# Designed miniproteins, single chains, continued (4), part 57

Each design is a single chain, and the fold is of that chain. pLDDT is the mean over its residues in the fold that is shown.

## One batch from the design tools (miniprotein)

Design m13956
Fold by ESMFold2-Fast:
Structure m13956 (fold): chain A 62 residues (1-62)
Amino acid sequence: SRESIQTQIVIDMLQIARSAGLLVKEHALKRGNRDMAAQQEQAIRQTEQDIQDLQVKHQQLL
């Protein structure tokens, strides 16, 4: 369905955002910036939760 396709596009975009967040977190850790790394970890966890919720929704649309 159209909604299924749109949901998959959003999931793909969030997966790209998660990958970028992981790179920023790793860079912060290498620089010893623990505060920035902790903030990125929180953002990554929120993105992973959003991905999981959308994947459940996507399965219900199939």
Scores: mean pLDDT 87

Design m13957
Fold by ESMFold2-Fast:
Structure m13957 (fold): chain A 107 residues (1-107)
Amino acid sequence: MLEAARAFLSNVIEPNEEEEVRSLRVLAELLRTEGEEAVVEVLKEALLSLPEGVRDLILGRYLEDPEGFELGVYREIARVGEKLGLDEETVRRLADAVVEAIRELAE
């Protein structure tokens, strides 16, 4: 779980479509089995485990334009989620969890 969350967050800086698809699949399964709070917790742990430069870049992008960042996250998860056959509700909950984890550490 932690490695998948780290890989997903690293795609914000170094895009890798195959790894993003794999990591999103793992996070979707965590959401299905343990719920949104578990996804938020693992993403927060992943953010804290990233190199300071990577973490600061992600958090800084959110702080610079929170609304644009949130929209970007939703669009990217929706794009990858279509490839995985995820429903709209699952896409929304995953995007909400990513944004929540980043917001809690940035604010």
Scores: mean pLDDT 81

Design m13958
Fold by ESMFold2-Fast:
Structure m13958 (fold): chain A 88 residues (1-88)
Amino acid sequence: GLRERARELLRQGEEEVRKAIEEYEKKGDIGSLLAIAEVAKEEGKYELAKKALERAIKVTEKLAETSDQKDSFEEQIEFLKKKLKEVE
């Protein structure tokens, strides 16, 4: 799943993770960004976790602007902001 792919990227190195974060942001893949953030945090790589969370928040905020499910996106954004504070 998404977490296994994130672990594979972390094993390949920090540069590959950074490239993946930029690619997932461009594609609007919040799930993959969140998976990278969680795995990076678990491995103590807080700078990568922070970057992935910041990009996930940015993507989610853009999707919320055009969605009829604004309440669901607002809850997700608040969750991501709480996770971001844990890696500062």
Scores: mean pLDDT 81

Design m13959
Fold by ESMFold2-Fast:
Structure m13959 (fold): chain A 77 residues (1-77)
Amino acid sequence: GKLEEAVEKLKKAGYPKTAELFKEAVEKVKNGELSELEAEEFVGLALLVKGIGKIVGDKDAAEGAELVAEILEELLK
């Protein structure tokens, strides 16, 4: 699914710990373990990683982080 694709892209970009952290954040939002405000903070962090990826020309980091943000935004609807 989208989460697995996001995790693979971030790991391919060389950020396996970031991939694991975002995966855990998404699962905790799904399980009601994180508040809406905490989930919105993770959206902001994913968009920051996307921005950094674009600036440094790392397409896998940018696309992986964008998918994390999209998943979290869908869960907040």
Scores: mean pLDDT 86

Design m13960
Fold by ESMFold2-Fast:
Structure m13960 (fold): chain A 93 residues (1-93)
Amino acid sequence: MDMSLEELFEEAARAAEEAIRQGDVRLAVAHTGGVLRIGETLNYLGDFESALKAYERAAELAQRVLELDPDNVEARRILERSKGMIETIKEGL
């Protein structure tokens, strides 16, 4: 009995926001990456509406990480991937 993807999404997003608030860049990147992976899973399952929400949230969180650490390669990667997937889903709807 696994946690729902919605529960995993809310947990990862909350943990990322908490890490950002604390200035913990390493933890913020890890949890923001978790939100991106949930979006990728939802996209794979064909739940494009939920995937879009997860990718939009990952992009917002990654941008906030970049405000703390502008040279963070992983945060920039998450932001670029999330934005690309948002465009792809919106064009396919």
Scores: mean pLDDT 86

Design m13961
Fold by ESMFold2-Fast:
Parts: structure tokens; sequence; C-alpha cells
Structure m13961 (fold): chain A 58 residues (1-58)
């Protein structure tokens, strides 16, 4: 489910934080996934985007 996916994203971001250069592309991919996968709510998409932004700032 969406919560399981968000937890996997958290773990992946902690293990391999994205660079600032890849941030825009990752955010766009998350937004696109939210449109393609009905199980992802707008709140789930926002949570994933915030996780990516926070990981880049570390």
Amino acid sequence: GAKELIELVKLALEETPPSKESLEGIIESIKEAGKLYPSLTEEDVKEMIELVREAVEK
C-alpha cells in the first residue's frame, strides 16, 4: 500500500540521499507516479516530496 511505499522511500533516502542536481527530476517522477497510481493520495505525494527535500538538505 501507499504507507509501505512511503516507508521504503524513507529507507532508500536514508541509505542514498539524492543530490541537489537530481532533486527536480525526482520530484517530477513522484508527482507523475501520483497521477498513474490511484493508491497514492495527494497527501502521500506531498509526504514523499518532503522526504526527498529533507534528504537533500542533510
Scores: mean pLDDT 75

Design m13962
Fold by ESMFold2-Fast:
Structure m13962 (fold): chain A 68 residues (1-68)
Amino acid sequence: MSPGERFMERLDAVLEEALAQGLSLAETLARVDALVEEFRAEHPDTPPELLAALREMAHSEARAALAA
């Protein structure tokens, strides 16, 4: 899998677990931020702009999932 596909797989798992456990948006966003930091650590040459976009996208996905 590409790094992006692997990130999306991990994000889906986090969102599934958050919904299953009834986590708050704040708790879910904290877990998403941890995933973004893990991605940064695994891919240290990732441009800051791309990392910021990834975080914004992941936050948007978390908000949408918890709003439903």
Scores: mean pLDDT 82

Design m13963
Fold by ESMFold2-Fast:
Order: C-alpha cells, then structure tokens, then sequence
Structure m13963 (fold): chain A 97 residues (1-97)
C-alpha cells in the first residue's frame, strides 16, 4: 500500500534518486495494481542517512494522512495524489515515464 510506497520513496530520497526515476516507479506500481514490497538494507546507511530516512518517512506518512489518502491503497488515483504531494509529480509526468 501507500505506506510501503512512502517508506520506499523516503529511502530513495536519502539515496538521492532523480525525480524522473520516481515517475517510473509510480507508473510501475499503477500498472501492477498490487501492493509492492520494497526490500532494502538500512544497515548500509550512515547514522545521518538513517535519521533523515526516519524523518522523511514520518513526514510523508503524515502528509498522506492529512490529505485523506488511504495508506493501504494501491489505486491509480491515490498513487498519483501521493506522488504529487511528496515530489510534485503530475499525472502527465508519470504517463510519459
């Protein structure tokens, strides 16, 4: 669901992925229309990266909850709203990915 998505996005932000890669990720999640499990090894993060990851995940989760976006959703509309809210990605940018 979108909670796992928010966690994955926070991890990718700590790793400094470009905005365009998030559009591709969102498109893939929408196409699958299924919960995506992200496996990552946080033992490779520095203490500073781990603190930033924890902070970003909580901020993104809070933004989704405050916007009324269901954290367990995998629906196209909710994924697009989440990406727009977190990274300013438009539906057009996701479709073009």
Amino acid sequence: GLEAFARAVAFLDVEKWPKEDYARLAKKIIELNKPVEFVYDDSLLTPEQKAEFDKLFEEYRKKLEEAGIPLDSVEKEDVLKAMKLIHGLTEEEVEAA
Scores: mean pLDDT 71

Design m13964
Fold by ESMFold2-Fast:
Structure m13964 (fold): chain A 85 residues (1-85)
Amino acid sequence: SEKELEEKRKILDRLQEALAKGVDELKKKVAEILKETGIDPNATAEDITDEQAIEFISKLISEVQGLDEKKVRETLREMLELAKS
């Protein structure tokens, strides 16, 4: 319906505004987590192991979304195993 599409557009606009405001905070968190996971900030994708990538992404998602880091990490490992099959 027209009302549902209009509500979805308003949500998208709010998310875009929140993203723009959060970009600088996200950049700071990314730099901090890279240091904690031992990933060189100048590393290419080929230099990063699957385990380092999982640890980095799980820490980032847990910090940004307020989710349990261990549960996120376990879910990402399971998803990676499924992707390899």
Scores: mean pLDDT 68

Design m13965
Fold by ESMFold2-Fast:
Order: structure tokens, then sequence, then C-alpha cells
Structure m13965 (fold): chain A 71 residues (1-71)
């Protein structure tokens, strides 16, 4: 299932990002990105290109927060 795989990828990246963050405000941002991305994927579950773009954007945002947390 393409949508299930996309959600699993976002959740895995979210968990990886949360594992290196101790700041509650950054944890809130990570959870917001996760929730927004999953909602958008569910709204677009019949469009694989849109689902992939949402997934890629969410992973990029999570990676940016991971880098911010290391500063």
Amino acid sequence: DFTDNAINNINNQTNNTLSVINDPSLQQQVNQINGDAISAIEDNSNDNNTVQNITNNAISQLNNITRQSQS
C-alpha cells in the first residue's frame, strides 16, 4: 500500500528526529509536521505523485529540525 508506506516513512523519520531532540518547542514542531503530513497524505491517498511530494517535503522539514537541534 503506497499510502501506508508513505505514512510509515514519515513516522520512522519523526521518531528518529524526536530521539535527538530535548527541546519541547522543537518536539511540538516535529509533531505538527508529522500530523500535517499524514493528514495531507490521507486527503490525497489516490494521487501517488502528491503523496510522494508530501512525504519528501515532510522528511526535508524533519531533517532541518534535526540540524537545528544540533546547533
Scores: mean pLDDT 85

Design m13966
Fold by ESMFold2-Fast:
Structure m13966 (fold): chain A 96 residues (1-96)
Amino acid sequence: MLSKKELALSFAVALEGYYGLEESIALLEEILKLDPEKAKEELIKEIEELIEKAKKVNSDPSLIEDLEEALKAFKELSPEEVKELVELMLEWLKKS
């Protein structure tokens, strides 16, 4: 089982792959501007949308599984923990 940080980074990698680096950073920065509860809600919607897109293009089953595991994990996290992970994802993307 991947850690919460590993799942968050897997989601960040998938975002960059589908939307590109600049758009992925912009999306996560907009999520961070929201209050914690709204940030969690928006992040969950984005993961669900990405899973749907991945399934439509017959992406690697392991990538879809990682995204579904990330979705499940994020639903169980507190809103504050979700914001902390979004900050981590942004740091990672800006360093790549």
Scores: mean pLDDT 80

Design m13967
Fold by ESMFold2-Fast:
Formats: sequence, structure tokens, C-alpha cells
Structure m13967 (fold): chain A 78 residues (1-78)
Amino acid sequence: SRQQALQLRQQGDRYEQQGDYRLAAQHYYRSGVLFARLGDLQQALRSYGRAARLYRSLGDYDEADRVSRDGGRLVSSG
């Protein structure tokens, strides 16, 4: 549900505040997946963007590229 997607984002925000950037990125990614399933493309891209940024900051380029491809598919498919 949208409520679950928002809760995952809030958990991501809390992990980021704690400096747990990998856990934050994982929660933002999961939030983006849920928003995408709900058809909320703007919110999905926002969550994916946050996850990709954090993965890049950690040097986890494989994870960042995966998240960016998932987001790109939403934009290219409408």
C-alpha cells in the first residue's frame, strides 16, 4: 500500500540520520519499488534517486546502476 511505501521511506530517512547509509539505500529502494507498483511514478523515481545517490556515495556502483536502470525503465515506459 501507499502507507507501506511511505513507512519504508521514513525508515530510510531514520537510517540516513544514524549514518547507516547502506540500510537507508535499501529502504529507499524498497519504497521506490512499492510506489512503482502503485503507479506513483513521481514518488518511485524520488525514492530510487535517493537510493542510487547513497549507493554511489558508498562506492556500491553495481547497486546504484541497478536502481538507476529500474528508474529509467519507468520513465521510458511511461
Scores: mean pLDDT 85

Design m13968
Fold by ESMFold2-Fast:
Structure m13968 (fold): chain A 65 residues (1-65)
Amino acid sequence: SELEIDAAAAVARIASAVTGRLELVETPEKLVLRVRGDSERDIRVAENLARVLEEIGAKVELVVE
């Protein structure tokens, strides 16, 4: 559902704004959630966010840089 996809994107944007180390890239095929840095905490937050986004119907690729 488009509504579910919009909610997923909104959650990802909020998380990106709060942590400053998460980047959301929207593509026609999927959402790419990119985490910057070597912090295990930030990586874990990104992994949890990706899981939540997938549970609400988004296709997500997690990239750790």
Scores: mean pLDDT 70

Design m13969
Fold by ESMFold2-Fast:
Structure m13969 (fold): chain A 69 residues (1-69)
Amino acid sequence: GAALRARLEEAERRLRRAEEELERAMKALKEVPEDDLEGLLREIGKVLRAIGEITEARLEIRRAREALA
């Protein structure tokens, strides 16, 4: 139904945003000065968060697609 399709579209949008956030965090991580441990840990935390969001969004997309089939 329409609700399940809307859920799939939302999950696909969240996946795209999480992938963009991962790309930005990876780029920022490369720009952190070698002596800035706090900055390094902060950007690593963002990378891990983005990976988690990608994993959750992919699982939701998979479940929604299976339910629509």
Scores: mean pLDDT 85

Design m13970
Fold by ESMFold2-Fast:
Structure m13970 (fold): chain A 82 residues (1-82)
Amino acid sequence: MVEKTYKADLKAEVKDGVVTLYFPEELAELAKGKETKAVAETPSGTVIEAPAEVLPSGKVKVTFAHGELKDGDIVKVTLSLY
């Protein structure tokens, strides 16, 4: 099979040092049955990797938790599907 990497430019606001992001339904379809990886980039330039989780509802959820995340920061997230 040919590997395909799909990337989405999504934003999420940090709350209590954590950012939780739900991907659009179209990306959730692409993530179904594939390995997923999410990378978050903070305004400070910190890069955080986390696994993307496909929920039973078909939604894709990613949770980033790091001590350098500040409440109110906007995190850019890239979802990669393989």
Scores: mean pLDDT 68

Design m13971
Fold by ESMFold2-Fast:
Structure m13971 (fold): chain A 108 residues (1-108)
Amino acid sequence: MISPESIKIHKLVEEGKKLLEEGRYDEAIKKFNEAIDLLQKYRGDSLGLAEAYFLRAEAYIKKGNKEQAVKDLKKAIEIVDRLEQEGRISPEVAEEFRKKAEELLKKI
């Protein structure tokens, strides 16, 4: 479903990714915080919410905030596990996401 909130969420995530690539970690985290808030309010559990937590964890790793990065990665995996159990994503999509999150956990 295309909604004004969906468009805003997509823009926040893309802006956050660009800021992360530029090394602007605090600004990237702010964009991901706004995206997560909107995703929780309007979508609940979704692959987009898991991805937003994962991206915020990347920014926290770059800042050296290991505790918050671990928390976000675990939350992302928890969301993906629920989506898989509910049949809302394929097992292949869930496994690929878990592998990606576990690789980030190894860098902490």
Scores: mean pLDDT 87

Design m13972
Fold by ESMFold2-Fast:
Structure m13972 (fold): chain A 92 residues (1-92)
Amino acid sequence: SEEEILEKLKKRLEELEKVRAELEEMKKTASPSIQAQLDATLADAEELIEEIKKAIEEKDFDIEKLLKLDVRYLAVMSGYYVNKRMLEREKK
């Protein structure tokens, strides 16, 4: 239903905003190589946040667009977890 789709998109938006904040914090202590990877993931997260906001505002729940948002969400989350692990390994 449209209500279920809207709720899922809003929940993902909340999760992505939290990930965005954590990526910004990670940048403060990261090495230059990790910082470049964090910048790339942060840019992807920011673009996805904007597209989800637009989908919510326009009520554009086209199935192919929603599936693309799902794929991009998984990519951002993957980048987040990879960068988090790399940063943990750099710490003594």
Scores: mean pLDDT 85

Design m13973
Fold by ESMFold2-Fast:
Structure m13973 (fold): chain A 96 residues (1-96)
Amino acid sequence: LYSVTATANFLVPASASAATMTVTGKNTGSASVSTSTATVNASGGATTTATVTITVDLTGKENLAKALGVEFTATLNSNGTTYTQTVTAAGKGTAL
């Protein structure tokens, strides 16, 4: 199994109270779809860095000439309001 670590920055709305943000990352590459979930601490008005590790099985796909893409969806619930942000970031570890 091939592992890719990707990071994304999320700006938490200033109106949100300090809370735990749930971040789901999935590989968007053509090899396979892999999902990982991370929980990070977030504070209103601050940029929060989330790190997600995606494990991809590249067996028989070693000639992919593409960076593994990772789509991040961050969800934060604060004071009855749900804040959602989606970011796409290139994964580390493309061999081509």
Scores: mean pLDDT 67

Design m13974
Fold by ESMFold2-Fast:
Structure m13974 (fold): chain A 66 residues (1-66)
Amino acid sequence: SAEAERLAELADGYATLGRIYAAQGKTEEGLRYAKLGLEYARKAEELGGDGSGSIKGAEEALKLAG
């Protein structure tokens, strides 16, 4: 659905932001954005979208930030 696609795009954006902040040593901001990415990725999957890639990206961001 269009809603699931939008949530997946938000998840990818937040996961990317989380990775960038983590790489800069801004671990608190990186963790905050990575958590948002994971939340939206899971919501996209719950709506029947293919959220697997977005979930994986968000989890990688969490590992880098935490």
Scores: mean pLDDT 78

Design m13975
Fold by ESMFold2-Fast:
Structure m13975 (fold): chain A 68 residues (1-68)
Amino acid sequence: GAMEKEEYEKKFKLLEEQVKLIAKLRGYDSATVERLSDDTVRVTLVKDGEETVIEASYDEALPRLLSL
């Protein structure tokens, strides 16, 4: 329904803000978050020309990022 779409958009925006903040604090040059589905995201991190890609559910994306 319409409410579910708005909730997913808010959840995505919060995740994107958290990923960018954590990436900056850990010394990454850039971080990009892409929505693949309603529950799955791709996080692309760049540091010193090296690209790291994480594909995970919304709930697993931050734990995986923190484990890097």
Scores: mean pLDDT 79

Design m13976
Fold by ESMFold2-Fast:
Structure m13976 (fold): chain A 80 residues (1-80)
Amino acid sequence: MTGGEAAELAGKGLEAIKRGDYSPEALENVGRGAGGIGRDKGLSPDAVAEGVKQTLVDELGVPEEVADRIAELARKYAAE
């Protein structure tokens, strides 16, 4: 996955989240996309997970429990 493909996937997942869609598919799209972007930029998995959680909670008002699940997915995909 390229940085551009990862950004498109993250955007698609974020649009679903903004509509209140907290489905496993929406969370997976955000986590995989954000993880791919972080990996492409050479960021550590921990840094990617922390950044994703902060952005989702602070900028989008996503519930902390949901943001934690997305951050864990982003950590996983940033490590691959």
Scores: mean pLDDT 82

Design m13977
Fold by ESMFold2-Fast:
Structure m13977 (fold): chain A 100 residues (1-100)
Amino acid sequence: AAAEQARGDALLAEVRKKGDELMKFIEDAVKKAESGTPEEGEKLLEQARKKAREYDEFTGGAIARASAEQAQRLIALHNEMKARVDEGLKKLEEAVEKKK
């Protein structure tokens, strides 16, 4: 049980870290899109969407490998992070559209 718990805790920490890195990228991208050109904003939006898909794929893989108990925690974190990412992407889309 201790080894399984340690593995689950490590997966949870990695998912959280990757989610925080993605959110930082999106927040920085919004600021750059607000001050930059429409072309720069569209490129940042494309990069943010790609990173969001890569994060979703990573978290899905982690959930598939987790125990039932750890899967519940990963699903909860994934849903919370996805809501934050979706809000951030919406702000980035709005910043890009405002420059058109």
Scores: mean pLDDT 83

Design m13978
Fold by ESMFold2-Fast:
Order: C-alpha cells, then sequence, then structure tokens
Structure m13978 (fold): chain A 77 residues (1-77)
C-alpha cells in the first residue's frame, strides 16, 4: 500500500485527497541536509517540520496520526 492509502485510512478521507495532502506536507515540511547528517537524523528533523505543517492544516490529533504513520513507513516514501 502507498503512503497515501495509509493516510486515507487513518484520516477517513479519499486516497486522492490524501495524496494531495501528502504532496503539500512533503513540499512544505522539507529540511536542508547538514554535513554529517544520518538518514535517521534527517528523518527526525523532517518529521518535526511535517508535524508543524500538518498541525496548521489539520490540527494536532491528525498531525500526530500522520507523523506516526510516516515514521513507521519512512522507507516507503
Amino acid sequence: SSMAQRLAEALGISVATAQKLLDQIIEQGGVTPAPGDTVDQLRDRALENIRKVATELLGEENADKIVDIMRQHWDSL
């Protein structure tokens, strides 16, 4: 299953809406890599920014669900 499908199930929205939301969150929640960053460190910083963006768009409860799903399935992004 795609990340959009996982978000659609968790948020109770359509896959098409989840895909648009995912694209928006990734675009706005991006981080600049620093020298010496590991994949895990970049992921953690990206997830912090994603949580802020998702909180503004959907509120804290939905932002927590999004961050949890993205953390569990980061390698599938």
Scores: mean pLDDT 76

Design m13979
Fold by ESMFold2-Fast:
Structure m13979 (fold): chain A 83 residues (1-83)
Amino acid sequence: SEIEKKLREIGDEFSRELKAYEEALKNGDIDAAEEHVKRMEELVKEMRKLIEENNITNPVFLSFLRGMERALEIAKKDLEKAK
């Protein structure tokens, strides 16, 4: 499925951005951490839009989106504490 491939690609990019965010935060690079959080936010919005526009009901992708949303909220909270 072309849509499923795109959803996986978004998930893979989110995982890479999350790892880069964690490294930036660990190194005290707040500007880099902010950039990665912004990209993670864009990826969550893109995945949600794709799921909604294509009426995706597959629980695997719905669970993945929820996981991304939770990771993003934690990252945003941790970033604000680091400032």
Scores: mean pLDDT 89

Design m13980
Fold by ESMFold2-Fast:
Structure m13980 (fold): chain A 117 residues (1-117)
Amino acid sequence: SLADGLLALLDQLLDAADARDARRHANTPAARAAQAAFRARVRAHLRRLLAQGGAGELDAIMSLLVLAMFSGDLEEVERRLAALLGVSVATVRDIFDLYVKGDYDGALARLRAALAA
């Protein structure tokens, strides 16, 4: 399902972030506990968004793109989202651009068209 694919992508992003932190010698028991708590909160938030359907699915996708921007994984996440939605990377970028510009209805309409195909 789309929800399972988005949660798997989130786990991949968080695993990559944890690996970068370990390389920076931030690997203490306290740091690992904080990372585990953060992962649990982010997963719970994404599941809550996905449970809302339509607009929540858009917000879940936007949350993953924003997280990817912070981690430097944006291009890979755009590719993975395109594959999950069955669309081009250009379509994912167009949805993101509409959302950032405040055209939420346009962004949602394009996402719904992708999911219906």
Scores: mean pLDDT 79

Design m13981
Fold by ESMFold2-Fast:
Parts: structure tokens; sequence; C-alpha cells
Structure m13981 (fold): chain A 91 residues (1-91)
């Protein structure tokens, strides 16, 4: 449901901001089930993780403040990339 997609996206954003790769991996696994993403499970893990995260982003009508918090709060792109890579390795 739209409410479940919104919840998962907010949890993914929170995990990315905190550098919590374990929490992010758990959210991404839940998103695979919710979106029925079986056809893309053979993607390289980092590409799969990025695709799931993008699907959550597009699936949620974010409040403008939440989108800005993700973009401006993450001043170091390296932190986001490293957290996503670690989460991808756990998929």
Amino acid sequence: TDQEKQKLYRQAVDALQQGDSVKLAKVLKEAIELFDLKDVLDYPKLQLASYILASLDVGEKLEEGTALTLYVGLKEPEHVVNTLKEAASLL
C-alpha cells in the first residue's frame, strides 16, 4: 500500500542518515517483498539496492522538508555511498 511504501522510504532515509547499513538492508528486503521485485533479484547487489531505493523514492509523495533533509543533511556523498554499499552486501 502507499502507506507501507511511505513508511519504508522514511525508514530507509533514516538509516542512510545514521549510517545504519544493517537497518537499511532490512528495509530494502521488506521493499523487495512489498513491490514484488522478483524479476530484478539477479541484478548486481549495489545496482539492486540502488534500484529498490529509487523505487521507494518514486513511490512516496514526500513532504518537501523530508526530501530537503535527505539532500542537505547528507553533506558527505561518501557517507551515503558507503552505507548503501554495506547494505547491498547484506542483500
Scores: mean pLDDT 66

Design m13982
Fold by ESMFold2-Fast:
Structure m13982 (fold): chain A 83 residues (1-83)
Amino acid sequence: LEEEIDRAIVDLALAVLSQVAKNLGLNHLANLFEKARDALDAGDYDEAVRLMEQAIQKSEKLGLEDFAKIARKVLELVRRLAA
């Protein structure tokens, strides 16, 4: 139940992060979140972690500190699912 709830929260958070990035015209960042969501849905948690780390790095380089903070919290949940 807890893992199912965590997975649902991560899926929703990635969908929201992708949509917000698209609305800001940050298509490459949006694609990273979409690919992370696809990896999560496929059960490829290692790939989801890698894509999330890339998305966080890109958010930081773009000066999107609050966006990066949210993505870091989502990454922590993904790592819990990978364990």
Scores: mean pLDDT 83

Design m13983
Fold by ESMFold2-Fast:
Structure m13983 (fold): chain A 117 residues (1-117)
Amino acid sequence: SKVEKAIKALREIEEKILDVFEQLLKSLNPRAAEIVREVADKILDIIFFSRIELELNPDADPVAILERTKKEIKEVLEEGLRRLEADPSVTPEQLEAFRKAAEEILKFIDKVLEEVK
């Protein structure tokens, strides 16, 4: 079903985000790492609540929930980038690493979402 595909999609997105951010965190200073951990926590919460809605709500539209999840994740990533840009201890190389990580995550979400549609 589309619901089962969407739940699988959310699990794959969660695994990709954890992998990408674990690699990113290894290269960051402590302040940048703190911001990235807070970004990761917010994204994991978004995924968790989207999965709960798909599992418990019989009227759930799986494509609409994935589109909303993508939008909310993008907003959290954009806020994370603004926070990193505002911190003078964050290097241009760390900002570029975060931008690349965010692009990789969003590209993966787009790929997985197309497979559910």
Scores: mean pLDDT 89

Design m13984
Fold by ESMFold2-Fast:
Structure m13984 (fold): chain A 87 residues (1-87)
Amino acid sequence: SARDLIDALVEERVRPRLLALGRELGLSEEEVENLAQAIRLAIMTAYQEGRLEEVIEKGIKFLGVPEELSEALSEETIEALREFQEL
């Protein structure tokens, strides 16, 4: 299912990259987990609303995080969505 593919993508691609980013930024394991879940939700929502192409083109803003981190999360979401479209 699409959900299983998204879950696998987040675990195999997104989570390792967020762990690397979290080490550079001094984030806890719990904070990295919360960010991974936020990206998973963003991907799932874009898929369910038929907005994958829109998010890839325009990006997405993550509220409640610093702007620089929001930009990095948007880039990770775009990369994950591109990978998802190729599956």
Scores: mean pLDDT 81

Design m13985
Fold by ESMFold2-Fast:
Structure m13985 (fold): chain A 81 residues (1-81)
Amino acid sequence: ADVTKLVGEILRAIGLEIDVELLEKKNAPLEEIIKKLEEAIESYERALELAKQLGDTKLASRIEKRLKEVKKRLEELKKKK
């Protein structure tokens, strides 16, 4: 159950990052890009909690690294407002 939820949250986060790249390529409104990136962050945060609960320290570290990168990108986009 928890592994299925973890995989689901990771796949959702990856899909949302792909959506962000597609929106940027199409010159979509900044607010729309920000919203998708915030949704990706939420999925990564849930995935991180699940990975920690399962004791998968390697996966948790990888998720933490990606989450930090995505959060930095979000802050950079918000500064353009």
Scores: mean pLDDT 85

Design m13986
Fold by ESMFold2-Fast:
Structure m13986 (fold): chain A 57 residues (1-57)
Amino acid sequence: KLDELRDKFYSLVPYAVSTGDKDSAESALEYARQIETLRPLSDVERRMVRELERILA
């Protein structure tokens, strides 16, 4: 499950960041939250989350 969530998160982040698509950003943030329930987010992942949050602001 963790590997699937990671793969989904990492596939959506570039798309959301490049397009500004809010639905993709929301989905990617949900995957990040699910990953965080299983392990702490890395520095890279936390930076990606901040980028996604900026899209939704």
Scores: mean pLDDT 82

Design m13987
Fold by ESMFold2-Fast:
Structure m13987 (fold): chain A 100 residues (1-100)
Amino acid sequence: SLAELAAKVKTTVAEAEALLAQVSSEKVRTAGQALLNAAKALGEDAEVLAADVVVRLLSRQGVDTETETALLSVPELREPYLDLDIQVGVEDLKVAVEKV
């Protein structure tokens, strides 16, 4: 369930929003915000899970198969998730985080 997946997440919605605000790509910011907004409408567990996914994609970290399957199984989250994944893959992503 979304609640079981969200319980494993340490990422906050505020962290995801702060990271999105630093992204240079308007398309990536718009897609990420759309996912967070769609998840917020479904409840706190969905919002926390969406926040973790936003941070993972923007940090070039993998989203685990269980989390991705859960998001794709929810119609309201499926399209925003796929759009964000595509935009992160094709845009020149610049964030205000140091890369070594």
Scores: mean pLDDT 78

Design m13988
Fold by ESMFold2-Fast:
Structure m13988 (fold): chain A 129 residues (1-129)
Amino acid sequence: MMQLSVEVQVLLIQTILDLLENSDKETFSVSDIKSALEKALASLSEEDQQKALDLFNFFTSHNNNNLVSKQELMRFAMLLLMQLIDQEKESGKQLISKSLMEKVVKEAKKLNSISEEELKYIENFLKNM
């Protein structure tokens, strides 16, 4: 798997949450999501921008249409969060804020996009912060 920088992963999660919170749409076009990601990542290096877009393209590569559901988009954010938690556990450094993790969990619960096992894992991690 392509390893993204912590900053890229955090910005991807924040951008996804903003899209989910500011829209009543059940689906997003891949182009609308890419546009939002490109705008959010514009201050980063061209290499980091390309890596983020490549990862998103890989994630959406199985879709038969140009549409991504809110649940699928939330699952992408959840996968990024789980990778960051694992990286933080391995490094012993704080890589992600408690507030961002709580916001991800809240939206994932609302969209039924988090398993009980994932929820317990994240809540146990938050308790130890």
Scores: mean pLDDT 80

Design m13989
Fold by ESMFold2-Fast:
Structure m13989 (fold): chain A 94 residues (1-94)
Amino acid sequence: AKEELEKFLEKVKEKEKELKKKYEEAKKTMEKEEVEKFVKELQLEALLWLAEYFGVPQELLDKARELYEAGKYTEAEKVLAPPIQEKFEELKAK
């Protein structure tokens, strides 16, 4: 395994633990419909974190935030996912 990939996976595990804790707290305090909305917010938080880690251009981050604020969660994910995937493939190739 390449050291850069191992460091990335370690950071992913740390972020997963953080998001899982937020989700478990939400399930205890929120109604089902609020939890479903909160899960979409956590999914975007994860994508924004990955985009920041991989140095995705600010213009794409801004567009994703605008789509999110408009309630277009799936469209926000579609803006960030392709550049994240491209950077991840570059990381695997090293």
Scores: mean pLDDT 76

